# Designed miniproteins, single chains, continued (2): the designs that were tried, part 18

Each design is a single chain, and the fold is of that chain. pLDDT is the mean over its residues in the fold that is shown.

## One batch from the design tools (miniprotein)

Design m4594
Fold by ESMFold2-Fast:
Structure m4594 (fold): chain A 69 residues (1-69)
Amino acid sequence: MIDPEKMTPEDIAEYVRELKEKAEKEMPTLPKEEQELIKRREEEARRELEERLERERDERVEAALEGLK
């Protein structure tokens, strides 16, 4: 059995990596309510990113036009 209290930092990192691999293999399903919440948050984050990219594009266009003056 792996004991984090007795392990070196490298051993602890290896143990954490093993836990992540096990979680991926099990493909755990989150409660539907939590899945919906995560989906909404991701959708919101994507829209925020799109708005930021659009704003940055507008700023670049303005800078290019200013450079032509």
Scores: mean pLDDT 65

Design m4595
Fold by ESMFold2-Fast:
Structure m4595 (fold): chain A 88 residues (1-88)
Amino acid sequence: SEAQQALLQVRRETREFIDWALEAGNKYPEAQRYLVLGAAAVAAGDREKAEEYFDKAAELGVTEVAEELRRRAEEVAARREAADRLLR
């Protein structure tokens, strides 16, 4: 079904986002904790918490990485919103 395909896409894109954040954390170890926690918050749908963690990562000097994570988080959130509309 269209709803099932949308959910699979959200799961795949969320996984890809988490993998990207983990790779970024390995590259920037001082910010790793906040990058990983930010990605986890996006996966949980907690936008406010994700923003807090991305802000902490930016404070540690990885501003471009934090901005890219925010951008990717917005894409994942938009896909989740679309999938949720199909389920209702």
Scores: mean pLDDT 79

Design m4596
Fold by ESMFold2-Fast:
Parts: structure tokens; C-alpha cells; sequence
Structure m4596 (fold): chain A 75 residues (1-75)
């Protein structure tokens, strides 16, 4: 799992730096959904939080997702 998360974050960073913000957002969402299915809420929240800093066009949506998953992880 850790390796999958690290690779996903690298892909998000690469796409964002290339100006492919919509593709970067899609990778973040797909990664978060896979982590959600596995109940890795804390990890999903961290991915969304990191992506929100890299993808300003989708920052609000990613921050909302991060906050939601973080609230689930606390319980």
C-alpha cells in the first residue's frame, strides 16, 4: 500500500507540473476511491490534501474530500 500511495503522489505531481491539472485531479480521485474501498481513510485524506496544494483548479473539491475522509479516520 505505501508504495502504491507514493507512486500515485508522484504521478499527481508529474501531471500537475506538466499543466495537466484535470488528469492530475483524476489520478487523485481514483487513488482516493481505491483507498476508500480498502478503508484506508487516513491515507486517502493525505492524498487529497497533498493534491489540493498541487491542483489549484480543483483545490476546493480536494480539500472537502480530504476533510471528509479525515473525519472518518478519526473514528
Amino acid sequence: MKKYIEESIKKIEELAKAGKHDEAFQVAVNTGFKLKILKYYDEAAKVFRHAAELIPEHKEELQELADYFESLAKK
Scores: mean pLDDT 82

Design m4597
Fold by ESMFold2-Fast:
Structure m4597 (fold): chain A 100 residues (1-100)
Amino acid sequence: SLDELTEQYGLSEATKEAIRLLLEGQEELAFQTFMALLYKNPVSREELAREVGILIGVAEVLGHEELKKKLEIYAKREKLDPKIIEEGRAQGIELGKQLK
């Protein structure tokens, strides 16, 4: 379940809600909701990089190419650590396979 995976991966509410919306096929709303919830309850820069990476990986497995591109652009603009992004992406791919 998404709740069990959220606890297993230590995901914020922002990332959990974004994944829920992606499972519903709502890419644009997922991105908007992710950004809005992060603004309300910010996480550390390292955690942000990890969770952006995880969302990129989930989007990749679920076939949400436009959201993947938006998140990659966001990560570069925010100067998030590319190593943490890539580690998060690997985790997100495994998480996405479990949700598919």
Scores: mean pLDDT 88

Design m4598
Fold by ESMFold2-Fast:
Structure m4598 (fold): chain A 108 residues (1-108)
Amino acid sequence: MKSVIERLVDEMREIMREIQKEAPEKSEELGKLMDQIVELVKQMQEALKNKDAETARKLMEEISRKMIEIKRIVEATGNPEAIEKMERLEAVMGRLLGIALMEIRLLS
């Protein structure tokens, strides 16, 4: 059975595919950044399993930086449909990071 974090990652990937369709000229760059975020989330989940709060916090900061990069690229397109989907992507990421932060607080 998928964890809540794994389900949120699947939802983010689906939203990113919608953004890539609205901004095909940035599709490759956006896809690469999303793949990097997915890998960082996996590393964060392993840090949480190992009760490594310091590594988990560092990975959350890296995920947040990659999300800011995605947002900047999407906003620069000036495409309202892509920007709307980006707001949905940020909301799902906020939920994922909120869950991770709660787990970190339980380790501290």
Scores: mean pLDDT 88

Design m4599
Fold by ESMFold2-Fast:
Structure m4599 (fold): chain A 75 residues (1-75)
Amino acid sequence: SAKEAERREAQEQADAQLARMEALGATAAAQEYVDQVLRALELHHRGISEEEYAELEKKASAAFKEIYAEIAAIA
């Protein structure tokens, strides 16, 4: 279904970002991002509300941008 395709797309995007962070040399900050992304994906799979998912996805995205910037600065 369309909803299943959207869930799979979100998971694939998260996996791709994790792979990029690993290629750049993961830091402790990157591990925190991994935990946050996995938590968001777990809750999404458990069938949380659309509003709850959007809120968690926004928080994970914000944390990713911050962590990614730190990794880029260290490199």
Scores: mean pLDDT 61

Design m4600
Fold by ESMFold2-Fast:
Structure m4600 (fold): chain A 59 residues (1-59)
Amino acid sequence: LKKKIAFSSPIVQKARPLLKEGKTLEEIGEELGVSAETVQTAIDYAMKQLGLKSREELA
């Protein structure tokens, strides 16, 4: 897995509009072909990187 910047993560980039639509991590994982755990980890990392307090701010 490649790590660098939150915005460069393809999982985070694709998850953002799905989060805005109110989809769950499980639904996002299914859409992206990854586990909900992988989506959760990528979002948590991105939130920390960007200084966000909730995933709604990431959307």
Scores: mean pLDDT 71

Design m4601
Fold by ESMFold2-Fast:
Structure m4601 (fold): chain A 118 residues (1-118)
Amino acid sequence: SLQEALQHVQQALEYLEKAIEYLQKGDADSAIKYVEQAIKHLDLALDHLDEALKQYPGDKLLEEAKFYALLALAYAQTALRYAQKGDLDSALKAAEEAKRYAQKAIEHLQKAIQKYQS
């Protein structure tokens, strides 16, 4: 559902914020665990978005929400790879981009929920 997609992106955002905190502190091991949780929740959000797009094919708000969620996932995966290599500066930049796109996905999901559940 749209509400489940929103909840998973919100959980991913919270995990990305924790990952950013630990990357800033130089704690790669904790950051990796939080980025992995963010990736898991972004994957779940994308599954719910794909189901919503089957119900509302061609809806621009849902297509844009999916686009931003995919970008958030790509940057979260990039942050994970850099953190695993010990490149915490590159991991931090990627995690901040993942957070930014997760926030955009949330905004579009909230608008879609208002459109279909008002």
Scores: mean pLDDT 91

Design m4602
Fold by ESMFold2-Fast:
Structure m4602 (fold): chain A 76 residues (1-76)
Amino acid sequence: DIKFALALTLAGEVARRVKERLAPHLSQEEVDRYARKAALKLFEEAEKMSLSEILQKGEELVDRYVDEAVAEALAA
């Protein structure tokens, strides 16, 4: 399913970007925890979206979840 594949791809991109931004600041265990949490949140929202919505808003959604996860992690 193209929609499922896109949602999974966007979730993976969130995890990758969160890990990249947090790696200099936190332990690997904490980085993985925040990355997984952010990826799961995005995947859950993307699953509720149409294919057209994912194509139009997916990039914006990725940026939002990455920024939220990084802000949360660095405030802890």
Scores: mean pLDDT 86

Design m4603
Fold by ESMFold2-Fast:
Structure m4603 (fold): chain A 67 residues (1-67)
Amino acid sequence: MLTSMKAAVLIKAKENGGRATVEQVVEALREAGASDETIAKVEALLRAQGKETFSGQEALAAVDAVA
């Protein structure tokens, strides 16, 4: 699960020129089979930063913080 979530987030960021929106990160996690609880926690961490887009590394840090 965690490896699949990390891969999905990195791929999504790469597809969008190295950055992803919160909505794109949430979609990637859902497609990777993440639980609704995990998705909600990652979304909350990203939205708390007040940014429109996140690098793949920033999104990975949010996933690691929840796992």
Scores: mean pLDDT 80

Design m4604
Fold by ESMFold2-Fast:
Structure m4604 (fold): chain A 78 residues (1-78)
Amino acid sequence: MVTLRGTMLVPNTSVDDAQKAADDAKKKLSKQGIDVDVDLTQTADGVLASITVTAPSREKAKQGAITLGKALMDASAK
């Protein structure tokens, strides 16, 4: 198992929208054996997401992080 940790700012969004996107991504990734934990904090510039991705390999962990990041950024675009 490999664990990746990081933070990202999701601009122009709310905690509710970011949480919904994170929950949807978590469901999708769990089917692939990738576990995701997300802690969301509202800021003036958007939502600060602290993420932990655990997967069977580094490649899978990176894929999980990319999928989660894309889902969060897609939430900011709507």
Scores: mean pLDDT 81

Design m4605
Fold by ESMFold2-Fast:
Structure m4605 (fold): chain A 88 residues (1-88)
Amino acid sequence: GPREAAREAAEHAVRASNLAYQAGNDKATEYFGLAAGYAVEAARTNDPESARKAAEYFEKGAKLAEQSGIPEAVEHFRRAAEYARKAA
């Protein structure tokens, strides 16, 4: 259900944020943190708007991770965005 999708989005966001942080990409880490915050809020409150915002920031984070050459982070953000869209 939507809560489970939001939880999956948050888990993938945490993993991708850790990878971006290890790579030293501050801007990607910032977008990842914002997306993770919205995903956690969506899981906690069951709010579709928070889920939609999470998906938006996950997609932005994925583009930055792609430009930074971190394919594993890109994969996790794309999965997080997909789950966030399912929660919306």
Scores: mean pLDDT 72

Design m4606
Fold by ESMFold2-Fast:
Structure m4606 (fold): chain A 81 residues (1-81)
Amino acid sequence: SLFTPEKKELLRKIFKEHFFVENPKYSKEAEVQLLNLIFTMPLEDLLKVFDEVAKELKASPELIKAGRITIKNLYDTLHGK
């Protein structure tokens, strides 16, 4: 699906800098931005961007599976499921 390039770029940045970094610096701003993106974007697009970043960073299958579950759970929670 077509979503804004700005949202895609912000989501990629958050995944790279906060999900896949050893000892990521706590950022309330990044947390708020991530929740807003999960609330406003389709789940399929969220998972597509996550998979693209995970493949680029050569994340383990276990980390990819765990991350996908986390994103889906956050999405479901924010959408009242």
Scores: mean pLDDT 76

Design m4607
Fold by ESMFold2-Fast:
Structure m4607 (fold): chain A 85 residues (1-85)
Amino acid sequence: SEADEVIKRTLERLEALAKEGVNFVKETGDKEIEQKVLELFKKVEKRVQEILATYEATGDVAAFEKQLDALLAEAEAEFKKIKES
């Protein structure tokens, strides 16, 4: 389904971000950076669950895709800020 393709694409991008985050934490050895990365991932996970619940209630694939794309862009931007700090 269209929703399954959106989920697959989003999971692949989130997995790539998670791998980059774990590698960055290992490279820095910085406890503050580790905490910021973990808090970012927790926020993303919670938001994904909220977006999925909304989709299950509405069936609106277009809104679902838009919300996931926005979440990914926000997560990538926040991680970039962590790397630049």
Scores: mean pLDDT 84

Design m4608
Fold by ESMFold2-Fast:
Structure m4608 (fold): chain A 97 residues (1-97)
Amino acid sequence: SLELLLRTIALALRIIGLEFDLELLKKKLENGEISYEEALKQLDKLLEEAKKILKELKELKKVAPKEEIPLIEKAIKKAEELIKRLEEEIEKVKSKL
């Protein structure tokens, strides 16, 4: 189904955007351009968005045609990897507070 495929692509692009935002945030924190308190606030927002995307991908997988499942599973794996990276960065930032 074209609609489900386009939804999966849109969610995958959102994951890429969040990965970019995380790397930019890490750079700003390393360069002292933002406080640890502001970094934690932004990381919490990115984590909530990543969890929301993961939930939507898991719901899409339940109704997707078999042909589309590998693409959805690849996006799920990327979302799970991003969530893990965000949780690790949150713990690092908390250790500096």
Scores: mean pLDDT 90

Design m4609
Fold by ESMFold2-Fast:
Structure m4609 (fold): chain A 88 residues (1-88)
Amino acid sequence: EVEELYKRLEAAAASPLPSQAEKDRVRAELAALEPVFEAHLEETEELAKKLEEAIERFKAKHPVLTDAQIERILVEIYRLLIEHARKL
């Protein structure tokens, strides 16, 4: 689980920059899913802990991150959260 999350962060960092339209879309989807996260706090907290571990592994491998890499990773985290909410 943490290993799969870490691999997705690595892949995202090497991917093309998301468009502004895509960033706006994933933010809107996350906002719409807020009631789902609130209804399933325990499962959401478990995912957040696993994401934190994956992010720490990524930071250990990449101690200096560009703004572009940070943007790519944030959008991938948003996609992971959306996928999680859809499984709840």
Scores: mean pLDDT 81

Design m4610
Fold by ESMFold2-Fast:
Structure m4610 (fold): chain A 92 residues (1-92)
Amino acid sequence: SISLNEALAQLYAEAQRSTTSNGSILVVPVKFQDLDGILFGASPDLTGPLTAVSVDMKKKEIAVEGDFPEGTVLEVFDTKTLKGVRWRLVPA
């Protein structure tokens, strides 16, 4: 499978080509083939399969969601560098 960074780059490119949506946010189902089964984590303590991805075209951010025993992790990446810029845990 491809890396998370490669998947994020493909997602962002597709968001730019497919922007007919009425908002700045595009939500991509995890069943998008290139994202299925990818592990993620900019937090060194939390790594697991992602469950949801969204792109905020106005903020130039990609948000990735994953489910863990501790709760749901939301991590945000910059669309240009693909580096993690922030994350949060929503407790279960």
Scores: mean pLDDT 62

Design m4611
Fold by ESMFold2-Fast:
Structure m4611 (fold): chain A 92 residues (1-92)
Amino acid sequence: SSLMEELKKLIEEALKNKDNLKEAARLLNQMLLLTNEIAATASPEVAAEAFHMLADTLDKIAEHWKESDPKLSEALRKLAEVVRAHADELAA
């Protein structure tokens, strides 16, 4: 899917910019919009994959901020858990 390819590109860009919180937030918002589009147009299995990729990206950004901003890191990790649980429900 071209949407899955675009999501992968946004993930790479977000991870390259994880130290720039404003840019990372902008890219996370774009990833969320794309993931919702994938969920609306693809099979539940592909939608689950997209949400898992989003959750993994949130976890990686959380790990980066663990020492400098523990509260932000915890919030992102909790969001990743919610997103991953949703992905698991879609795949069931």
Scores: mean pLDDT 85

Design m4612
Fold by ESMFold2-Fast:
Structure m4612 (fold): chain A 84 residues (1-84)
Amino acid sequence: SKEEEIERLVRNARVAAAQAKLEGGADPDSLATAIANAVRERLKARGFSDEDIEKAVNKVRDSVREAAALTPEQQRALLAEAGV
């Protein structure tokens, strides 16, 4: 479903942000922008409405910033839970 696809994208974005922070200390705003832009283009290509895209992109941005603000211990726990 649309909701399941968005949930999966949000979860994947959170994991990617935690991994990037652990590997290189990447800037959270730059990560949020890059991942959000990739999600926007994907959903646009899939024919999602502008309102649904904006809602999904905002959730992705928030999840990335949240994951990037976690401690290294919390980031490692998140990656372990995701099977990474």
Scores: mean pLDDT 81

Design m4613
Fold by ESMFold2-Fast:
Order: C-alpha cells, then sequence, then structure tokens
Structure m4613 (fold): chain A 106 residues (1-106)
C-alpha cells in the first residue's frame, strides 16, 4: 500500500505537540485535515474541549504537513501525543495507507 510517515513530538515544558505527516499519495492539505481530526479526538478523549487548544496548520509541500497544538495548562502533553498518534494511525490505515508512527517526548 501507499506509505505515510507520522512523527508526533511532545514538548512538555512548552505544552506544545507537533504532528508531522508526510507520504505517498496523501496531499499536505488532506494530511493536515486528518491531523486536526486526530488531535480533536485525542483532546475529547482526555476530557478537554478542543476550543481551549490552539491548533495551527502549516502545509510544507504537496505531500507534507505539520499540525501544531498548544495545549491548555495541566493537560498531559505526552498522553495527548500518544492518543493523537494512535487516532491518526487508525484513520490513515482505514483509508488504506501503511503507516509508520514515531512518538518523541522531550
Amino acid sequence: GKKVNVKVTADEAAQTVTIEISGEGLSGTMGALLGVEAAERALKEMGVDPSKAKITVEIKSDEHAIVTVQLPEGVDAAEFARLAARYLKEILEKLGFEVTVEVEVR
């Protein structure tokens, strides 16, 4: 199948999580939309209203997007990163992609 790479980086001190999506046959725009969907699902699972997080999207190229989530104070950035990565993998695999996921906490 088509391969997609997902890298999720949690910066616990900054309360910021970066979701980077790139791969064959997935447009940067679609990658960004799916990244936002995964982030919102992760926030809801943690009992956090998505409107309280600042979600920023950057389309880097036709096949590369970065979604940055600024979390409210007191939200576990590492747990959010793991949930967002899990949901994004599930969504992409249901769409027929082969997904490689890396989660980094710092």
Scores: mean pLDDT 87

Design m4614
Fold by ESMFold2-Fast:
Structure m4614 (fold): chain A 90 residues (1-90)
Amino acid sequence: DPLARAYGEGEALALYLLENLTDEALEAMRNSPDPAAQAALRLVELLLSDASLEEIQAAVRELLEARGQAPPSDAELRAFAEGMRAALHA
């Protein structure tokens, strides 16, 4: 099930970010000229501010595009965003 996979991947990424991103890592992302680093920083800031699912979904799409990856379906992006938010509120 692609939606269940996307949800699980979103949850896993959010938990990883909560456990492993330091203030120094976030500062390195802010100072990086890499579009992927800037997109990742945007996603982290949205997660920490309890942003809408639509904003998180858009940020995930931007991150995938910055990494040169084809974005998945809107339904898969939505499931990924839902998984990320669920991890923050568990």
Scores: mean pLDDT 79

Design m4615
Fold by ESMFold2-Fast:
Structure m4615 (fold): chain A 70 residues (1-70)
Amino acid sequence: YTKEQLEKFEKDLKKLLPDLGKLSDSVLKEVIKAYEENYEALKNLKAPSEEAKIEAVKEFLRKAVEEASK
């Protein structure tokens, strides 16, 4: 991942999770990797509403940040 890709991803991630503090490049790389590996499952997620789907994606990303930060 390029520095530009990491900065764009951090900006997008903070739009969804504005309470996140500063993230290292290594944490961002792990979160992107987890998202890419699960992209098809998240895209095809069955949810009762669009809002519920967005919340599920937010929970996935928050958990990925927590796991990458250990």
Scores: mean pLDDT 78

Design m4616
Fold by ESMFold2-Fast:
Order: structure tokens, then sequence, then C-alpha cells
Structure m4616 (fold): chain A 82 residues (1-82)
């Protein structure tokens, strides 16, 4: 389902951050997720509108080196999808 795809993506990105993956690859993964969510906004407007801002905030946190804050935003996004 759409929710399962989004949850899986969020969990994999959280795991990448926790495993100290390359920040550039983490940002790329977040950008890919944002693009995917935007592409599905017409089909899932309420979920996309709640989740996209949290993923964008997580991306900004990663770009600022605030990995703990990035994980918090992604966990909040996951709760919105569940």
Amino acid sequence: SFKEVVIDALEKIIEAIENKADPELVVESLDNLISFLKSKEKEHPELAKEVIPLVEKAKEAVENGDYEKAIEYLREAKKKVE
C-alpha cells in the first residue's frame, strides 16, 4: 500500500542516519521521498500534506548537521502515516 511504501522509506532513512551514512546520500534519499510524496499528492492529499513538511524539516536538519532533530521529524512523519 502507499502507507507501507512511505513507512518503509522513512524507516530506512532513519536507519541510515543512525548508522552514520553519508549525509549527501541521506539528503538524496529525503529528496527522493519528497518527490515521491508530491507525485502522489492528488491521490493521497491529506497524508502528503501532513508528511511532506516533516520530511522537508528533516532534510533541513540533516543539512545543518542536526541528525537527532532529523530523526525526530522522521519519527513524527511515520506516526502521521500510521
Scores: mean pLDDT 88

Design m4617
Fold by ESMFold2-Fast:
Structure m4617 (fold): chain A 98 residues (1-98)
Amino acid sequence: SMEEELKKKKEELKEKMLRLGEEIALRYVEKAEKTAKTKEERDKLREELNKLGEKINELVDKLREAIENNDVEEFEKLVRELMDLAGLPEEVKEEILK
């Protein structure tokens, strides 16, 4: 049915959001393991995470609306903004948006 198709599209967008969150988390864990040996490096990493968190909070309502409306173009635009802030590699960005 049309309702089942719309539900599937919403679930696909939600799955992309979960993959995005996992990749961002992995990137920052790797960065912390390779750096963050000084207080200054730890403070810088925390500042980057805080900026990303602020952007997520700012975009939460827009992301929710894009998912509810199946607005794939707006969803991808907002997700790309988050991926750019997190500094994800292009290969990872493309994989998340598949």
Scores: mean pLDDT 76

Design m4618
Fold by ESMFold2-Fast:
Structure m4618 (fold): chain A 70 residues (1-70)
Amino acid sequence: GSLQEKQAVKSILEAAEEGKLGVAARGAERLAEATTNPKVSELLRKASEYAKKGDKEGAVKYLKEALKEL
């Protein structure tokens, strides 16, 4: 449900804020595939791409936007 997805996004956001960008990228990508919300999926895919590029600020930005949609 929405609360479970919020908790998942919060955990990915915490990893990104701690600089664990590989963990954040993998988590965001996996959750993007699992979510039924297309907008959340798109934002999580963007977060994953920024994390893969080493852009912590970009990853955090899109993870926070995904959290707002939940």
Scores: mean pLDDT 86

Design m4619
Fold by ESMFold2-Fast:
Structure m4619 (fold): chain A 79 residues (1-79)
Amino acid sequence: YEKLEEATLRTAKLAATGDAEEVRKALEELKKLGVSESTIESAEKAAEALENGGKVSVYSGSVISLIGESVQYRLLAEK
């Protein structure tokens, strides 16, 4: 769970900073770690938005979903 928390949170930070390539790399790591399907889809949507010249706000549903998953993994690891 510690690795899931760190990887998910890092992906959210990369999406917020606007680096599509780094989000894609983080997405591959998330897939290897076995994060939820919804988390994978959120990361993919964030990367697509950035690749299409868009901005991904820290308040966007995709970033919020990634942060929420990170918090869930932290709670599971610390429980």
Scores: mean pLDDT 68

Design m4620
Fold by ESMFold2-Fast:
Structure m4620 (fold): chain A 93 residues (1-93)
Amino acid sequence: SDEEIVRQFLEDLGKAIDYIEKNPEYREDFLKQLAGELRKLADNLAEAARPFLPELDELIQRLLELYKDDPSLKEQLEEVREAFELLRERALA
């Protein structure tokens, strides 16, 4: 189901955040992939994502806070923030 897809995405996102904390070489590619996946959720699964928005917001805010002072990731973090805002707006419409 669509809800199962979003729930799996949440589980995978949590694990991926823990992984990139220990493996800095993957951070840039992960953030680019995450922004793309959030845009896909906004386009295709926004309504199914609505119940999961608080958990998604918590994970996204944790990610933005963790890397806020890394200038090499600034562009990618902004893309993630914008993609999540798009998802939130569409999910709440």
Scores: mean pLDDT 90

Design m4621
Fold by ESMFold2-Fast:
Structure m4621 (fold): chain A 80 residues (1-80)
Amino acid sequence: SPLLQANIARVEEAFARLAETIRRLLPEEADALIAQLREWVEGQLARLRAAPPEEQPAITARILASLRSIEETLEELARA
């Protein structure tokens, strides 16, 4: 499905940007944190692939919101 592939691409792009942020802010912990985050993302992508097309936008939005929340928390902690 073109919509499924577009949603997967959006999640992959968001993950890649967050991974770059983690490497910048927490270079010594980055590999372990990125590996844990990737495992979570793989589980979410499996759910997205299994979901009916009508549910995929909501699942995608929740994944993106979670990745955004992690990024905002890391940026906030780095400023403290």
Scores: mean pLDDT 89

Design m4622
Fold by ESMFold2-Fast:
Structure m4622 (fold): chain A 88 residues (1-88)
Amino acid sequence: MEAKKEEIEKALEEIKELTEKALSSDDKEVIKEAIKKIVEIAEEHKDNQEVLDAAIEGLLKIMNSTDDKEVILLAIGAILRLIGLSLD
């Protein structure tokens, strides 16, 4: 089961947009929702390393942009989950 080129390109664009939205927002709920959606997109495309790498990079940027412990812990958990999927 392989994602088509169009699906991969769309996933990469969505991850980028969600990352930028989280980085530009001071609303904790918006940031948390963006993290959740990035993980969901990456899990749907777990067979594609480029999508996993983009998601992990986005989550790292979100984690480094905030002092909120809840958001930091959520991002750490998400990153660890996606790293687990990439270790093949």
Scores: mean pLDDT 82

Design m4623
Fold by ESMFold2-Fast:
Structure m4623 (fold): chain A 65 residues (1-65)
Amino acid sequence: SGLEMIEEEKKYIEELREKGELSEEDAKRILQILDDLAAKIKAGTLTSEELHEAMTEISRLLKEA
């Protein structure tokens, strides 16, 4: 499910942060985006456009690490 994918991504981001491969600020921003996506999935309001925008931003932040 989408929620399971978000939980796995959150775990991955936390691991990168703990290894020092991702800054605290960037990790916090990505985790906030993932929490917002999870809330929208639970509410049944997530659009494909919102998902695409969120994934693009996460990818951008990860490439800076």
Scores: mean pLDDT 83

Design m4624
Fold by ESMFold2-Fast:
Structure m4624 (fold): chain A 80 residues (1-80)
Amino acid sequence: SAPVAATEEERRLAQALLVDALDALLIAKGRTTPAEIAALYRNRDWDALVQLYKERLTDEELAAARAAADAAFRAALAAR
């Protein structure tokens, strides 16, 4: 949690950028298919999606994806 509350739009952007980074990394490394990801999005089962990330990516890869997403989020906010 942050001392200043993020807006709902900012939270949705941050989540979208993180999910995009994780999905792209899994597909790029051949650890999932677009069809498997699409099924999870269709069901809107975010817990299952998070478990997929944890099972198919190392802690180092997860940390790198989060850092990349955070950098992208800061850049998007600065471009306002």
Scores: mean pLDDT 80

Design m4625
Fold by ESMFold2-Fast:
Structure m4625 (fold): chain A 99 residues (1-99)
Amino acid sequence: MKALVFAKVRVDEETARAIAEALLSVPGVEKVKVHTPDGKTLVIDLKKASPEEIARKLLELALGQEATIMVIVDEKNAEEVAAALRSVPGVEEVRIYPL
């Protein structure tokens, strides 16, 4: 089964780098969708991106804003993704929704 992992984070240079590293630390995470309060949306393919590239894209999209991060993963990996995101300082509200 699949699960949606949802997180809210205030984006700055430190949190962007930490999120990039957290997402790449969990096997099976292929894509992340990022949504900003001003209505911008970006999908980042994690399979071919470096941590630096992911962090740069987050900063370009959402610097100084609270962004919503959404990851669809295999249910067996959902808690690991949630734990990785909770470990990032400045991450607020991490939730798992079964799909």
Scores: mean pLDDT 81

Design m4626
Fold by ESMFold2-Fast:
Structure m4626 (fold): chain A 65 residues (1-65)
Amino acid sequence: ALEQFREEAERVVAGGRAMLAAGVPAAVVRQMMTRELREAGKELNVPEAVTEEAIREALARLGLE
């Protein structure tokens, strides 16, 4: 469901924030977040356009857009 996908996106953002705080390079964090959200979108059968927008929003929240 879309609500489950939104919860997964919040988890991915929290993980990305923790990685950045630990000194992981921005490019690695962007790759991880993009991969995890695309996988979650496929598993939850979320439309590709919604998944792409969520990825853009998640990256923007961490200054990684």
Scores: mean pLDDT 85

Design m4627
Fold by ESMFold2-Fast:
Structure m4627 (fold): chain A 92 residues (1-92)
Amino acid sequence: MLLPEPPTPEQLEKAREIVRKFAEEKGLKLSDREIDILAVYALLGPRATDEEIGRLVGVSPEEVRELFARLQKEDPTLIEDIREKVNEELAK
C-alpha cells in the first residue's frame, strides 16, 4: 500500500489497542513503546522505513530495527501477522 498521509491520532490509538490484544493472545510481552512501533508499522505498511516509523513514534531507527530483529527471531511471521490483524480490524 502507498503511504498516503501520516496516521491520525485516532487511527494510532485503535491500532495500539489491536496490537495490545494480539500480543495478549500470543503471550507476547511488549512495552507501550514497542506497541506504538508495531501500530505505526501496521498503518504505514510494509514499505515503511525504520526512519519513518522512528520519527512518528519518537524513537531512534536503531530501536525500531532492534524490536523487529527480536520479533523475527521469535517468529518470522509475527510482524506481518500483527500488520494483517490491524488492517482487518480497522476495515470493520
Scores: mean pLDDT 80

